# Designed miniproteins, single chains, continued (5): the designs that were tried, part 25

Each design is a single chain, and the fold is of that chain. pLDDT is the mean over its residues in the fold that is shown.

## One batch from the design tools (miniprotein)

Design m16843
Fold by ESMFold2-Fast:
Structure m16843 (fold): chain A 90 residues (1-90)
Amino acid sequence: MSPQELLDQAVKVDGKVLGLRGSIGGNLDLAEEYLKKYQEYVDQLISLLEQLRSSETDPQNRQFLDDYIEQLKKETERFNKMVKERIKKL
């Protein structure tokens, strides 16, 4: 994939991640199924960002991508814990 194609795919997947976060918050009965799809889209987004980072020659852009990937991993872990705790309280 070209860098532009990778970026376009990353934007589309990021939109799906945001959509699923909203769906999980509104529909706890479906939260486990949505959480699995959420993890799949986050993993896909991270893969796309890692591919972008591999073709990036600018050190500042590389650092930005590394920071963004790490932030996504941390936020995903936090969100997963929060959702699982909410399910346990039902």
Scores: mean pLDDT 79

Design m16844
Fold by ESMFold2-Fast:
Structure m16844 (fold): chain A 63 residues (1-63)
Amino acid sequence: SDVVKAYQVAVDTYKKTGSLEEALKAAEEKYGKEAGEKAIRRLKQTLDTYGTLDDKEGVRKVL
């Protein structure tokens, strides 16, 4: 549950800042180091798969 909540914080922060460093910091500050680190790994996997958080079809814009 805390990892899911940390992921939501990380996603929101990344959308606002474009920074994985700021996303990690926000997630760790609110839900702790372990949840924040797991959230950032998940966020990186999402970006690697879809290229963006807003492009739900992902396949068309991985340059």
Scores: mean pLDDT 72

Design m16845
Fold by ESMFold2-Fast:
Structure m16845 (fold): chain A 74 residues (1-74)
Amino acid sequence: MKDAVSGEELEGEGFINRVREEVYGPADAVPRPGEREEDFVPVDTELSEEELKRLIFELNVERGVELLREVVLK
């Protein structure tokens, strides 16, 4: 499996929480996927770690946590 900057952050909740804070900043900002329209649907059959991270935020991180756990494990 692909390892993030920190293995603990890849555990789902830790991964999303930390990444969200560093990438988007504090949870107060809560960015919208409006501009992420450029970040199209995955063209390949397999998602990259970067695409997974973006999809989580676009899918509303709270819901993405559940999906990330299953997808990352698979």
Scores: mean pLDDT 49

Design m16846
Fold by ESMFold2-Fast:
Structure m16846 (fold): chain A 64 residues (1-64)
Amino acid sequence: SMAEERDRQEGDFLDSFVARIEAGELTPAEIAALKEYLQTEFGIKPEDIDVSKLRELAKKLKEG
């Protein structure tokens, strides 16, 4: 399905984001995009997500 194709692309995108978070290279726009993704998939409030929390959540997202 189209949803399955998007999930695969998002997986690769998250892998790149995790590496960039570890390096501290994320822009505010990229942080906002990652927060939106986490909110959509896991119902996590964007207000509760700091850069350090994004890093932890991105790792868990990659594992799951």
Scores: mean pLDDT 64

Design m16847
Fold by ESMFold2-Fast:
Structure m16847 (fold): chain A 100 residues (1-100)
Amino acid sequence: MSPLIKRIEDEIVRMIIQLSAAKTEEEARKILEEWTEKVMEIAKEMSVEDLEELIKMLERLTEQFKQYAEEYPEKAALYKLAAEALEKVTEELRKMLEEK
């Protein structure tokens, strides 16, 4: 596995743990914004192959959060915010891939 992909996976795990502890939508938005900034910084250093793997990884994670929003109604708002943030990051990564 690429060292940069591993760094992204570590950031995803950290984000999931922080989101699980978030008590408000505002806390969740801050966690997602900080995570997005970190992922985009790492992504700038990534090869085309690594970016393609990252995009696939985030697409799978987005679908997982959409499913969690349906399975856990009490946290649906947080999971929907996470899915929306992941979709925006994925779109920005696709644009970055096209510029390489």
Scores: mean pLDDT 83

Design m16848
Fold by ESMFold2-Fast:
Structure m16848 (fold): chain A 99 residues (1-99)
Amino acid sequence: SAAARAARARAAGDDNIATLEKFGVPKEVIEDARRTVDAVSAALAAGKTPEEIVDTLIANARSPEALLVGLSALHASGVELTPEQRERIVAAMEELAAA
């Protein structure tokens, strides 16, 4: 179900955010990761398509850490991504890492 996917994404996201906090990652990056997980989980709960969820992930993540946490949450949800969708996420990661 969409609710079960959203719950899995939330659990994975919360676990990864707790890890980032233990490593002393800046508060604004933690807030970015939380917002990204919230947005991805909401899109999953709403039954959005994989394309819409990838758009939501890329639009919300402002740091490489937030994008990785959001991607990990999406993976934990069980949503299957196409090679083209994975390539979009890789490109977004490279842009954030270069900034």
Scores: mean pLDDT 89

Design m16849
Fold by ESMFold2-Fast:
Structure m16849 (fold): chain A 77 residues (1-77)
Amino acid sequence: MKKLEELAAEYGKYMSMYAAAKKVLADGEKGRDEMLKRNKGDLEKDVQKAIDNPEESAKEYGEKARKYAEQMAELAA
């Protein structure tokens, strides 16, 4: 159980960062402003990275989320 919970937490973290980067890519400056409003706390550095380089950030965080999703699927099978 703990391993699945830990994988789910990491998956959620990277999916959140991926969504932020995709929002900036889709909506440009407006998407950037919305992400800054939502993440005024612990994720400031990751949000800034998603704003400064949204294409690379989306690829990086999307790939990490995918790997955690695969590990969760293997554990659930």
Scores: mean pLDDT 72

Design m16850
Fold by ESMFold2-Fast:
Structure m16850 (fold): chain A 77 residues (1-77)
Amino acid sequence: MGLLTPEQLEELKKRLEEEKKELAKFLKLPLSVLESLSEEEILEIQHEIYKKVVEEGLSVEEALELFREKLLERAKK
């Protein structure tokens, strides 16, 4: 399969932007924090948190707090 068309890429970017807005609202973070990070960086952090939930049995609240802290830390550096 070839590269995505420019039109398909724009649609994907719009969907990812909407996902960042929803994630910011869900985590109660400023949208600017999510916008300062790439989608790849956000997914990397999300996977790290998910692994800790599975391996260490973190509560939902503990997982969300850790996710917020990791996103804020990454956005500052």
Scores: mean pLDDT 74

Design m16851
Fold by ESMFold2-Fast:
Structure m16851 (fold): chain A 74 residues (1-74)
Amino acid sequence: MEEELKKLLEELSKIKDSELAELAKKVVEKWFEKNFKANIEELARELTKDEKKVLEIEIAVALALMGLAISKIE
């Protein structure tokens, strides 16, 4: 669990938009703290009122999760 969080945070650190990277990292950290029971969109909305930023955070998290899933399957 903690290793998966670390890998996700490392993938999110590759995002060139530093603000987006930090917001996405905070969302992922809270999502892990809540044992995946919270919705990513809801967590993003707690951090920003910008609907475009909420969508960008959701996409960033989804892409990072897909990257990790592909690395496990090959």
Scores: mean pLDDT 78

Design m16852
Fold by ESMFold2-Fast:
Structure m16852 (fold): chain A 86 residues (1-86)
Amino acid sequence: LEEEVRKMSSEEQVRLAAELFDRSREEPEKSQEELREMTKAAITAGKPASTVSAIGVYAAGATAEQLIQKRQEEKRRKREEEERRR
């Protein structure tokens, strides 16, 4: 992930962070780890503070307990119910 982030433009990094944040509603743990790695990689690659801040906001959003836990629980229950019926 760090190598990929170094090659990406600031816009591409923010876009990827947004996609990972959207995914965090389904898989918060995985998305949280990936967003944290992206934040670290962006800092290491010397990306602008605005880019790092944007990625950091998505990472914080992915770790936000109340909203994400609630959405994850709703999505998980829905999937488990659908899978069980199959």
Scores: mean pLDDT 66

Design m16853
Fold by ESMFold2-Fast:
Structure m16853 (fold): chain A 76 residues (1-76)
Amino acid sequence: GLGKQRVALYLAQHTGEVLSVEEIAEATGVSRSTVSEALRELIALGDLVRTPRGYKTPELPPELIEEARKRAKELA
């Protein structure tokens, strides 16, 4: 489903912020279990860091964020 893609796009729009599973689930409308699974996959890829207070995405160049948005729209 689109749940993991919604989580990834939300994280890309909130780079540098520490976010909890609950905050991501509420903001995206994705279930907590699907959010947790997506976050584990991103950590395994090195695209996300787990902190004691939550999860943080490294800051991405604006061009990569825009490209990710366009690709998500074209593949949907």
Scores: mean pLDDT 73

Design m16854
Fold by ESMFold2-Fast:
Structure m16854 (fold): chain A 78 residues (1-78)
Amino acid sequence: MRELQERARELGYEAARNYVLAEATGDEALLARARAANEEALALGERVRAELGDEAGMEVLRAMVEGARRGYEEALAA
């Protein structure tokens, strides 16, 4: 479970950070990376929910949101 939460946090961070940077710079490659990370994060959350139940899915979602918040804040502060 810890590994899944860590991966979700990383994916959320990557998605949010790259999305903000893409919006600021117009970099299509960063936008593509943000979208890919977001899709992978969503798929991970749904898979965990299906295999391990709603509580585990919520833990993954919380980790994802925390990562996204950090990524967003760091990108805006830069």
Scores: mean pLDDT 84

Design m16855
Fold by ESMFold2-Fast:
Structure m16855 (fold): chain A 83 residues (1-83)
Amino acid sequence: HMSKEELEREIDVAFAVMLVGLARANKDRLTPEELREIAEKVAEIAKKYPDDPLVRWAARQLAEIAREVGDEETAKLVEEILK
């Protein structure tokens, strides 16, 4: 049986992965503000689970997506949470 804490972590991790997929599929349609909002949501999850490999992967993917669209500030925001 999954504990409440374990379930909350699984939901947060799944949400971070989903946000990466959404950002990558829509990177040419997202405004800088929308991409920043997605990155901030993943950043909050990464602060809760800093050693989770999927969360760290999600943060790295968002930094890459941000750089692909020229958004260096958003890229740096998610990279800072990986330190």
Scores: mean pLDDT 85

Design m16856
Fold by ESMFold2-Fast:
Structure m16856 (fold): chain A 82 residues (1-82)
Amino acid sequence: SQEALRAEVERLEAAARASSPEVRQAVRPLLERAREAVRGGGSPEGLAAIFRSMANTARSIPEGQPLADVALAAAERARALA
């Protein structure tokens, strides 16, 4: 449901806010894309792909693993909604 996908984006926004400035800056474009996708009624598959990209981006940055784990879990839950 769109409500479940919105909850995942909100969870990712909270996790990003708790992350380092470097991690937040790097994932900002992907988080913005996810927010737009939910607002526009985007598919669970599309959001899962954005969440996976966010996990890959965060993992490449020092101290980004906690956000990467949250994003990967969000991608798995979004894919289950498809």
Scores: mean pLDDT 86

Design m16857
Fold by ESMFold2-Fast:
Structure m16857 (fold): chain A 95 residues (1-95)
Amino acid sequence: MFDFTKATPRELAIRLAAAAIRLAGMGFEAERLESDPSVPEEVKEEVRRLLERMEELYRKMKEAIDAGDRETFAELLEEFDELELEFLRLVKEAE
């Protein structure tokens, strides 16, 4: 198990960068779903809402790193990971 209380600034930066890459990938997938007329509007709305929440979590994670708050960063990353799983479920249901 990764111990965030002992994490170096470099280790936190790597995890934040990984989250940014994941968020960018989800953004591309959301654009693909948005352009598909066969995808229900309800799914498109939920995807937009999840992406907006994840973008806000990413901002808060960056703020936590800037403040040196490793515990808040860990909690925000866990929530980000949970929302990513929800995003992937919605994408799978739309296929």
Scores: mean pLDDT 83

Design m16858
Fold by ESMFold2-Fast:
Parts: structure tokens; C-alpha cells; sequence
Structure m16858 (fold): chain A 88 residues (1-88)
């Protein structure tokens, strides 16, 4: 349970970071992000590996849209942490 609670916290913080990155984009860049993929993923705490992969994909799409590299890296780090927690 503690590992699931930690994974949930990390995932929610990553989603908040992704939202910050998205909101910092120009309208044209936001349109490119939306065209390349779906909106920011919903948290599915029953499938942490899927959540980790969704966060990784969101980070890639935000990077392609020109988001702040520091915010993109934080999302990638969070995705890897969620993946590690899911394997434990």
C-alpha cells in the first residue's frame, strides 16, 4: 500500500508538471501536442506500468512541441520512478 501511495504521489506531481509545461506552450505548440497525441493521461492506479508509459509518452510529445527541457526531464524522471515502484 505504501508503494502504491508513493507511486500515486509521484504520478500526480508529474501530471502537475506536465500541465505546467503544456500551459507554457504557445497556442500553436499546444495544437501540435494535441494533434500528436491525446490530452494529459488520467491516473490509473490499478496499472502503474501503463501510467509510467503514459507519462513517458507525454514527456516525448511535450518535448516535440517545444516545452521547457527541465520540465520534460522532471516528467521523464517521474515516469521512471513510477515504473520502478510498479516493479517492486
Amino acid sequence: SALREEAARVTLEAIATAKEAYESLSPEAQARFEEAGEALPEVDMTDLLAAAEALRRVAELLEEAGADPALVERIREAAEEVRRLAEE
Scores: mean pLDDT 76

Design m16859
Fold by ESMFold2-Fast:
Structure m16859 (fold): chain A 59 residues (1-59)
Amino acid sequence: MEEVLKRIAKLVLIAHGVTVEEANEIVDSAKSIEDLLKKVEEITGVPRETLLRAVEAAL
């Protein structure tokens, strides 16, 4: 679950103009799943619920 969420978060960041290196740093520096979801929402504008639905669809 966490690994799938991290992978989707990286892809969403990259799709919104974040570099691969920066996306990796953001995801790897996140202290928790909640922190990661917050950072992605702040950077991309993608709501947490949209990310969670993408994870569910990928499983």
Scores: mean pLDDT 79

Design m16860
Fold by ESMFold2-Fast:
Structure m16860 (fold): chain A 70 residues (1-70)
Amino acid sequence: MSLEEIKEIIKKFSNGKKSISVEELKEIMISLGIPEEIAEDIKTALENEGIKRISVEEAAKIIDKLLKLL
């Protein structure tokens, strides 16, 4: 899956917004085949840094990196 394909999927979840919530990021990760435990860990790590929302571009980079580690 390419970075551009991941961005397009995220845009569908964002309803045209330039950012998504960390909850939406978790849902997208699970829908793309990332294990729920890993998706929850990423959500928790972002929340611990005070991050409530993430840009579509940064979300796509995180997902792309995780898919390459699986």
Scores: mean pLDDT 81

Design m16861
Fold by ESMFold2-Fast:
Structure m16861 (fold): chain A 63 residues (1-63)
Amino acid sequence: SLPVVTVHVDGKTYKKQGLTTKAVVQDTPQGFVESRMDTASYVAYQKGKDLEVYVNLGKSSEA
């Protein structure tokens, strides 16, 4: 099954099962834009089968 992803964005934490690193950007509660976000604008840590992602909101689509 899909791993659990923990997302850290703007000092807040969210957890969702089934998210990929790409989908995590779109699902942030801050509503920042998704598919154009550079990989450098987030850091993903793999912990077993789960992921922990840190997102930089300054790397939105039209920054």
Scores: mean pLDDT 47

Design m16862
Fold by ESMFold2-Fast:
Structure m16862 (fold): chain A 74 residues (1-74)
Amino acid sequence: MSDEQLAQQAYNEGQTLSDLLRKAGLDDVSDQAYQLGQQAADAYRSGDRETGDRYVDQLDALATRHLDAIRAAA
């Protein structure tokens, strides 16, 4: 996968999680998800894959932490 493709995927994952968290009423956490996706995308575009992967790991951890709230809002 190219750095641009990794960046686009990370941005889309952050955006999707942000939307789900906002629907669950977790506005502050929604903002965190958006920022993590953007930071991962920026890291990948700069060629820093290790930093990008770290932000994606944080995004995944955030999703897991709030999974019950997301499910309740579905």
Scores: mean pLDDT 86

Design m16863
Fold by ESMFold2-Fast:
Structure m16863 (fold): chain A 72 residues (1-72)
Amino acid sequence: SRLERLRQLLEHEQRRIEELERRIAELRQQLARASGDEKIRLELQILVYEISLGGTELVAERIRRKIQALEE
C-alpha cells in the first residue's frame, strides 16, 4: 500500500540519518586531536556531512507528515 511504501522510505531515511550522525561524531573526535591543515580539512568534511544530514532530516520530516495525513 501507499502507507507501507512511505513507512519503508522513512525507515531508509532514518537509517541514513543515524549513519551521518555517527560519521559526524567520529570526525568531531578526530577534530579534537587535530592541528594545522588537518583541522581545516576535518572542519570542511564535518560541514559537508552536516549539510547532508539537514537535507536528509527535511526529507524524513516530509515523509512523516505524509504518513500522518494518511492515518488521519
Scores: mean pLDDT 88

Design m16864
Fold by ESMFold2-Fast:
Structure m16864 (fold): chain A 58 residues (1-58)
Amino acid sequence: YAQQVKDIYNSRGQYQLAVIESQRLNQMRNNPVDSKGGKEQAKKRYEELVRREKKELK
């Protein structure tokens, strides 16, 4: 997921944004309010980011 998001932002020239999102996901993984919920949310966020970029392009 993190790599896919990074690749999309890379192709669009938004490297810094991809890095920030990747770090944010890592933080949620380490400090989730609810371990299951936190991890699932982080995962969904990355998937949505990838889909949103693809949707916007198409």
Scores: mean pLDDT 59

Design m16865
Fold by ESMFold2-Fast:
Structure m16865 (fold): chain A 77 residues (1-77)
Amino acid sequence: SEEIHRRSVEILERAARAVTRTEESRRAAERAVDFARRGGIQSVLQGLAALGQMVGDQSEEYQQIVIEAGKEVERLL
């Protein structure tokens, strides 16, 4: 569904904004979001995985934001 895809991209965008604090991380997140917009729900899940790798184990709060975003996308499916 195109609507489900659109909503899942919005969830990814919210997570990206919440976990990006530097211009470099914002650019990386923008690339992940653009990739997700061009693809489908699988591309959104890949974008969330990329955000998770970006924040790493050094930020438990950021990891939790990405995990919650993933659950929100799963509830949408």
Scores: mean pLDDT 79

Design m16866
Fold by ESMFold2-Fast:
Structure m16866 (fold): chain A 60 residues (1-60)
Amino acid sequence: SPLVERGRAALGEVFDELAERMNKIAKEIKDPDEFMKAWMDAVGEAGAEFDRRLAEIRAA
């Protein structure tokens, strides 16, 4: 399905962006509580971005 293929592409892009953010968090944040908060924030933002991209795909 073209929608599934576009969804997979969007997921891959969001995953790559999340991986870059996670690498920065791991390098920059040494406090465990601050690390967990930044990690959770990054995951939440990635989820929201994926939902946004899926909505655009469905609207087209």
Scores: mean pLDDT 83

Design m16867
Fold by ESMFold2-Fast:
Structure m16867 (fold): chain A 59 residues (1-59)
Amino acid sequence: SSAAAEELARRIAEAQANYDAAKQYRDYLTRTSGTEEARAYGQKLEADAEAELAKAKAA
């Protein structure tokens, strides 16, 4: 139905925005923080957001 399609599109858009934000934050941490911990944290945030986007697209 159109309502189900709209809800799916909204969830995908939200997950995409979160993924884009996570990529920007990882890039920020990579440029500003030279520590392995900061890089690992950024990688985890991006990976988690990517997984959520994939789940949204699979629905």
Scores: mean pLDDT 85

Design m16868
Fold by ESMFold2-Fast:
Order: structure tokens, then sequence, then C-alpha cells
Structure m16868 (fold): chain A 70 residues (1-70)
């Protein structure tokens, strides 16, 4: 589930965080495998910028209610 992915990201290595983010884009955002590959290429070319933004995205997701209330 989405919540499991976010929880995994908090304890994962940087490489695992990137893989979890790509999986999130494919399964929950609906990106195609080709679009996911483009994002992966971006991460490989711009790792420092990506991981700085990812930290902000994880924080924003928790604060903005990425999950629906029961």
Amino acid sequence: SLDDILEKMRTASLEEQAELYLDYLEKYVGNTPEQVEQVKAYIEENPEEFFEHLRGEIDAAYKSGVFKPK
C-alpha cells in the first residue's frame, strides 16, 4: 500500500528510496514504465538534487494527507 511505501522510505537507503519512489509513481500515480524509466534516468544524472527534493516530498506527503481519512 501507499502507507507501506512511505514507511519503508523512512528507514531505507538512498538507493532503496529511489526505487520505492519509482514504484510509487508507477502503481499509485499511474505513470507508464517508459515515464518511470525517464524519472530513473533523471535520478542517475541529478542524484543530489533529486534526493534533496525527495526529502521535501516525503515531508509534504505526510503533512498534506496523502492518505484519505477513515
Scores: mean pLDDT 69

Design m16869
Fold by ESMFold2-Fast:
Structure m16869 (fold): chain A 64 residues (1-64)
Amino acid sequence: MKPLSIDEATALVQKIIDAIKAGNYEEAAKLLREVGIEVTPEELKAASRDEQIALVMRAAKAAL
């Protein structure tokens, strides 16, 4: 997969954070899977805040 630009990676991370804050775990899981992080909406909903933050950080690294 071609790496994203810094601006695109930042926008993606913000979209994931916004989806999680809205309780939209379907959208958050979809965005995470687009950068190669295999997670289900159910796993995201059950995850602690620290685990959710770790997944977002992995998405940022994978997108760069």
Scores: mean pLDDT 78

Design m16870
Fold by ESMFold2-Fast:
Structure m16870 (fold): chain A 91 residues (1-91)
Amino acid sequence: MKVETRGERLENPVVYVFGGGEDGARAAQAELEKLGVPSTVGVVGDTGIVRGEKDLSGEQAGRVARAAAEAGPPGSRAVVMGDGGYAVAEK
């Protein structure tokens, strides 16, 4: 799986899990919970959307993106967007 990360700190992080649906969204939320970050989950079509309540480091964002993409079917793509950076994982 390819993972790309930019930025040292992501404020107001939002995770988009394209093709991952509910499974991808739940995996992102579970990884955020391991990092001590509360989150809210939504699903629109096959896209999971997860909003984190706390800033993420670039490394933490990469971990969340990887977990979310891995939980989805082949071709799933997870993008963590924040003020100051992003992380992308593709299955």
Scores: mean pLDDT 86

Design m16871
Fold by ESMFold2-Fast:
Structure m16871 (fold): chain A 81 residues (1-81)
Amino acid sequence: MVEQAEKLLKKAKEEVDRAIASGDPEELRRAYGVAQTAAGRLEYLAKQAEKENPDIAEKLKTYSEEARKLGEQARAALEAL
């Protein structure tokens, strides 16, 4: 679970960083979508883990927040164009 979550977050970061470097509005919109999807999936996994392993659930919530921040970076870059 945690390894899968870390891969989701890493992929979102790579997509956002690439889109920002490209300056392409379509890439920025795509990166925003990837980050939002990752955040939602991580939040869902956190809720599922909450009853069985609160420590993992807290870590997943942190990763979800990081993914949302990545999405906001992509959106801010798009708005700055």
Scores: mean pLDDT 84

Design m16872
Fold by ESMFold2-Fast:
Structure m16872 (fold): chain A 109 residues (1-109)
Amino acid sequence: GVEEIKKILEETIEKLRKSENIEEAIEIIKEAKEKIEKLDTDEKLKKLAIDVLEDALEVLKSESVEERIGIILRQIGVLLDAELAKDEKAAEIARLGLELLKVAAKLAE
């Protein structure tokens, strides 16, 4: 269910806020991705969470502010689509995904 995905994303956000370097942040996100991939739950919700974790890896590896802004804007689009569709579960994952990307962008050099 959505609760298992939300818990993993929330724990990942907290770990990223406490991470000391980019390499540690990358390992935190990879571990979160593996945890979500192992869940026996809705494949569409899993894909939304995996996609945002992959975007977070792109943010951490990005060389420019423009690249990071572009990724964050795509996630805002995902959130808006979910809210307009009244898909509350997708919207909850998309909101956590947006926060995750913002934290990753702050850690990126």
Scores: mean pLDDT 88

Design m16873
Fold by ESMFold2-Fast:
Structure m16873 (fold): chain A 106 residues (1-106)
Amino acid sequence: ERVLRAIGLLLRAIGDLLELELLLKEAKKLLKELEKKPSEEIVKKLEEILKEAKEILKRVEELLEELEALGDEEFVERVRKILEEVKEILKEIEELLKKAKEILAK
């Protein structure tokens, strides 16, 4: 049934957002550690977090496309809001990595 499919896609998008929020929290923690102890290893970990965050963005975009095909306006709007939050968090992770590289360069 379309409604059950739409609910499943929304729940996946919510799960992806939660995963991304955990990655942001870890990125912020790593930046604080880098400020105390400059480390190329920490920058590499931040680069891996950004890579994972970009994969999450792609997944949420795919979920939105699939949900739009189902035509359920309420669920489409909810996932669009999640996509906006995902894009904002991704940008924040990119900014954290940029700061980390600047700290490592000294």
Scores: mean pLDDT 88

Design m16874
Fold by ESMFold2-Fast:
Structure m16874 (fold): chain A 68 residues (1-68)
Amino acid sequence: MEAEIEAVLAAYIAVKEAEKRGEKSEEFEKGAKEVERRLEELGIRLTGYEVTYSSSGQGTYKYEVEKI
């Protein structure tokens, strides 16, 4: 269960990072809505996240969630 939640959150963060880079499309909008729906079904809300990039360009994700 938790590993599945982490995978869903990682996908959501990836979509949000793409949006920050100006990559807004119908596909990204649908993906974001689907992830939000899945998180709600799990009784979880994403309240925040942070991305840190290393000098090599590798991203590290940290997220905060709460129960609804």
Scores: mean pLDDT 66

Design m16875
Fold by ESMFold2-Fast:
Structure m16875 (fold): chain A 61 residues (1-61)
Amino acid sequence: MTPEQEALADRIADGILKTAKALNLSEEEIRRMAEVAAKTLGFSEEERDYLVERVLERYKA
């Protein structure tokens, strides 16, 4: 991934995490939200996996 792609994924992850914490979403719901976001934005498999992992890592912290 390029630094620009990572920065975009991190920004999306932050948005998902804020929404997830505000709505008290489960890990399964958060994962689904990240997967839908990646699909909608046309992310590659690598970019999708990065986004999902980053959101879940930050949620568990």
Scores: mean pLDDT 82

Design m16876
Fold by ESMFold2-Fast:
Structure m16876 (fold): chain A 91 residues (1-91)
Amino acid sequence: ARPISDAEIHEALGLMYQGIGNYLLSKGRYEDAAGAYELAVKHFEKAAELTGDYSPLAEAYRNLAIAYRKLGDTEKAEQWEKKAEEARKKS
């Protein structure tokens, strides 16, 4: 057995990228924050597939929506908000 599971490594990477995104968002670096949150989404998607826990993924989608709203991209913000709601309902 590996020292950590695939689910655990993807959760850890998702949290790391979410933290980077939060930091960049706090600095007004909205485009960079969106990129970091998109990386968090990719890792949380893999973790959710393995664990059935969609709550971290829903939070990452919400954070992406905030970043795109700050960028003035209302269409992408609404898209990510919808994905966050759907992910929340799966958990």
Scores: mean pLDDT 87

Design m16877
Fold by ESMFold2-Fast:
Structure m16877 (fold): chain A 69 residues (1-69)
Amino acid sequence: TEATEAGRIAGRNAAAGVGPEEAARGAQLASDYLAPTSPGVARALREAARAAAEGDTERAAQLIEKAGG
């Protein structure tokens, strides 16, 4: 399906081989860690975690990638 294909590609790009589920979990943790110093980045990572939880793994990984670099 599109979700599995997009999730695989996006997860690979965002986390160098980490699956989209782990990338989403990492984004949620990073969001909490960065909130005090980088609220804008933290918000983007929180949105990415939510998108992944809703099954939109492509958007989640894209948001993680943009926030991280």
Scores: mean pLDDT 61

Design m16878
Fold by ESMFold2-Fast:
Structure m16878 (fold): chain A 71 residues (1-71)
Amino acid sequence: SKELGIEILVGELKKAGFPEETIEKITNLLKESGVNLSQALDLVTLLKEFLSKGQTEKAATLLVEDAELRK
């Protein structure tokens, strides 16, 4: 379930056009923190909400901050 959660997030980040550096940083932090499927789905929901509002940079920043807090 942990791997599935990370795959879902990576897919959404790629679809949104986030830089490779940002995707790698978030993915590595999530692998280190042990995020589960439910936590990953919450992050996907938040990402989609910010993207729908055109706040792509804010979405990237918040995902990095959230992932770092889960270390």
Scores: mean pLDDT 67

Design m16879
Fold by ESMFold2-Fast:
Structure m16879 (fold): chain A 57 residues (1-57)
Amino acid sequence: SREEIEALLAERGLELDEEQLERVEEVYKATDGDVRLAVDLVVRELGDEANRARLRA
């Protein structure tokens, strides 16, 4: 499943750290194996978090 997650991220031009990838895997398991849903949910949360960090800077 990690390879599938990384493939989707690469197709979208996204890069996640190992910790973030583990989070996606956790959501993937919780969503009954919906890779796209798991990636979308985690990316949304991380995107918002990153944006807030930039506003702080």
Scores: mean pLDDT 71

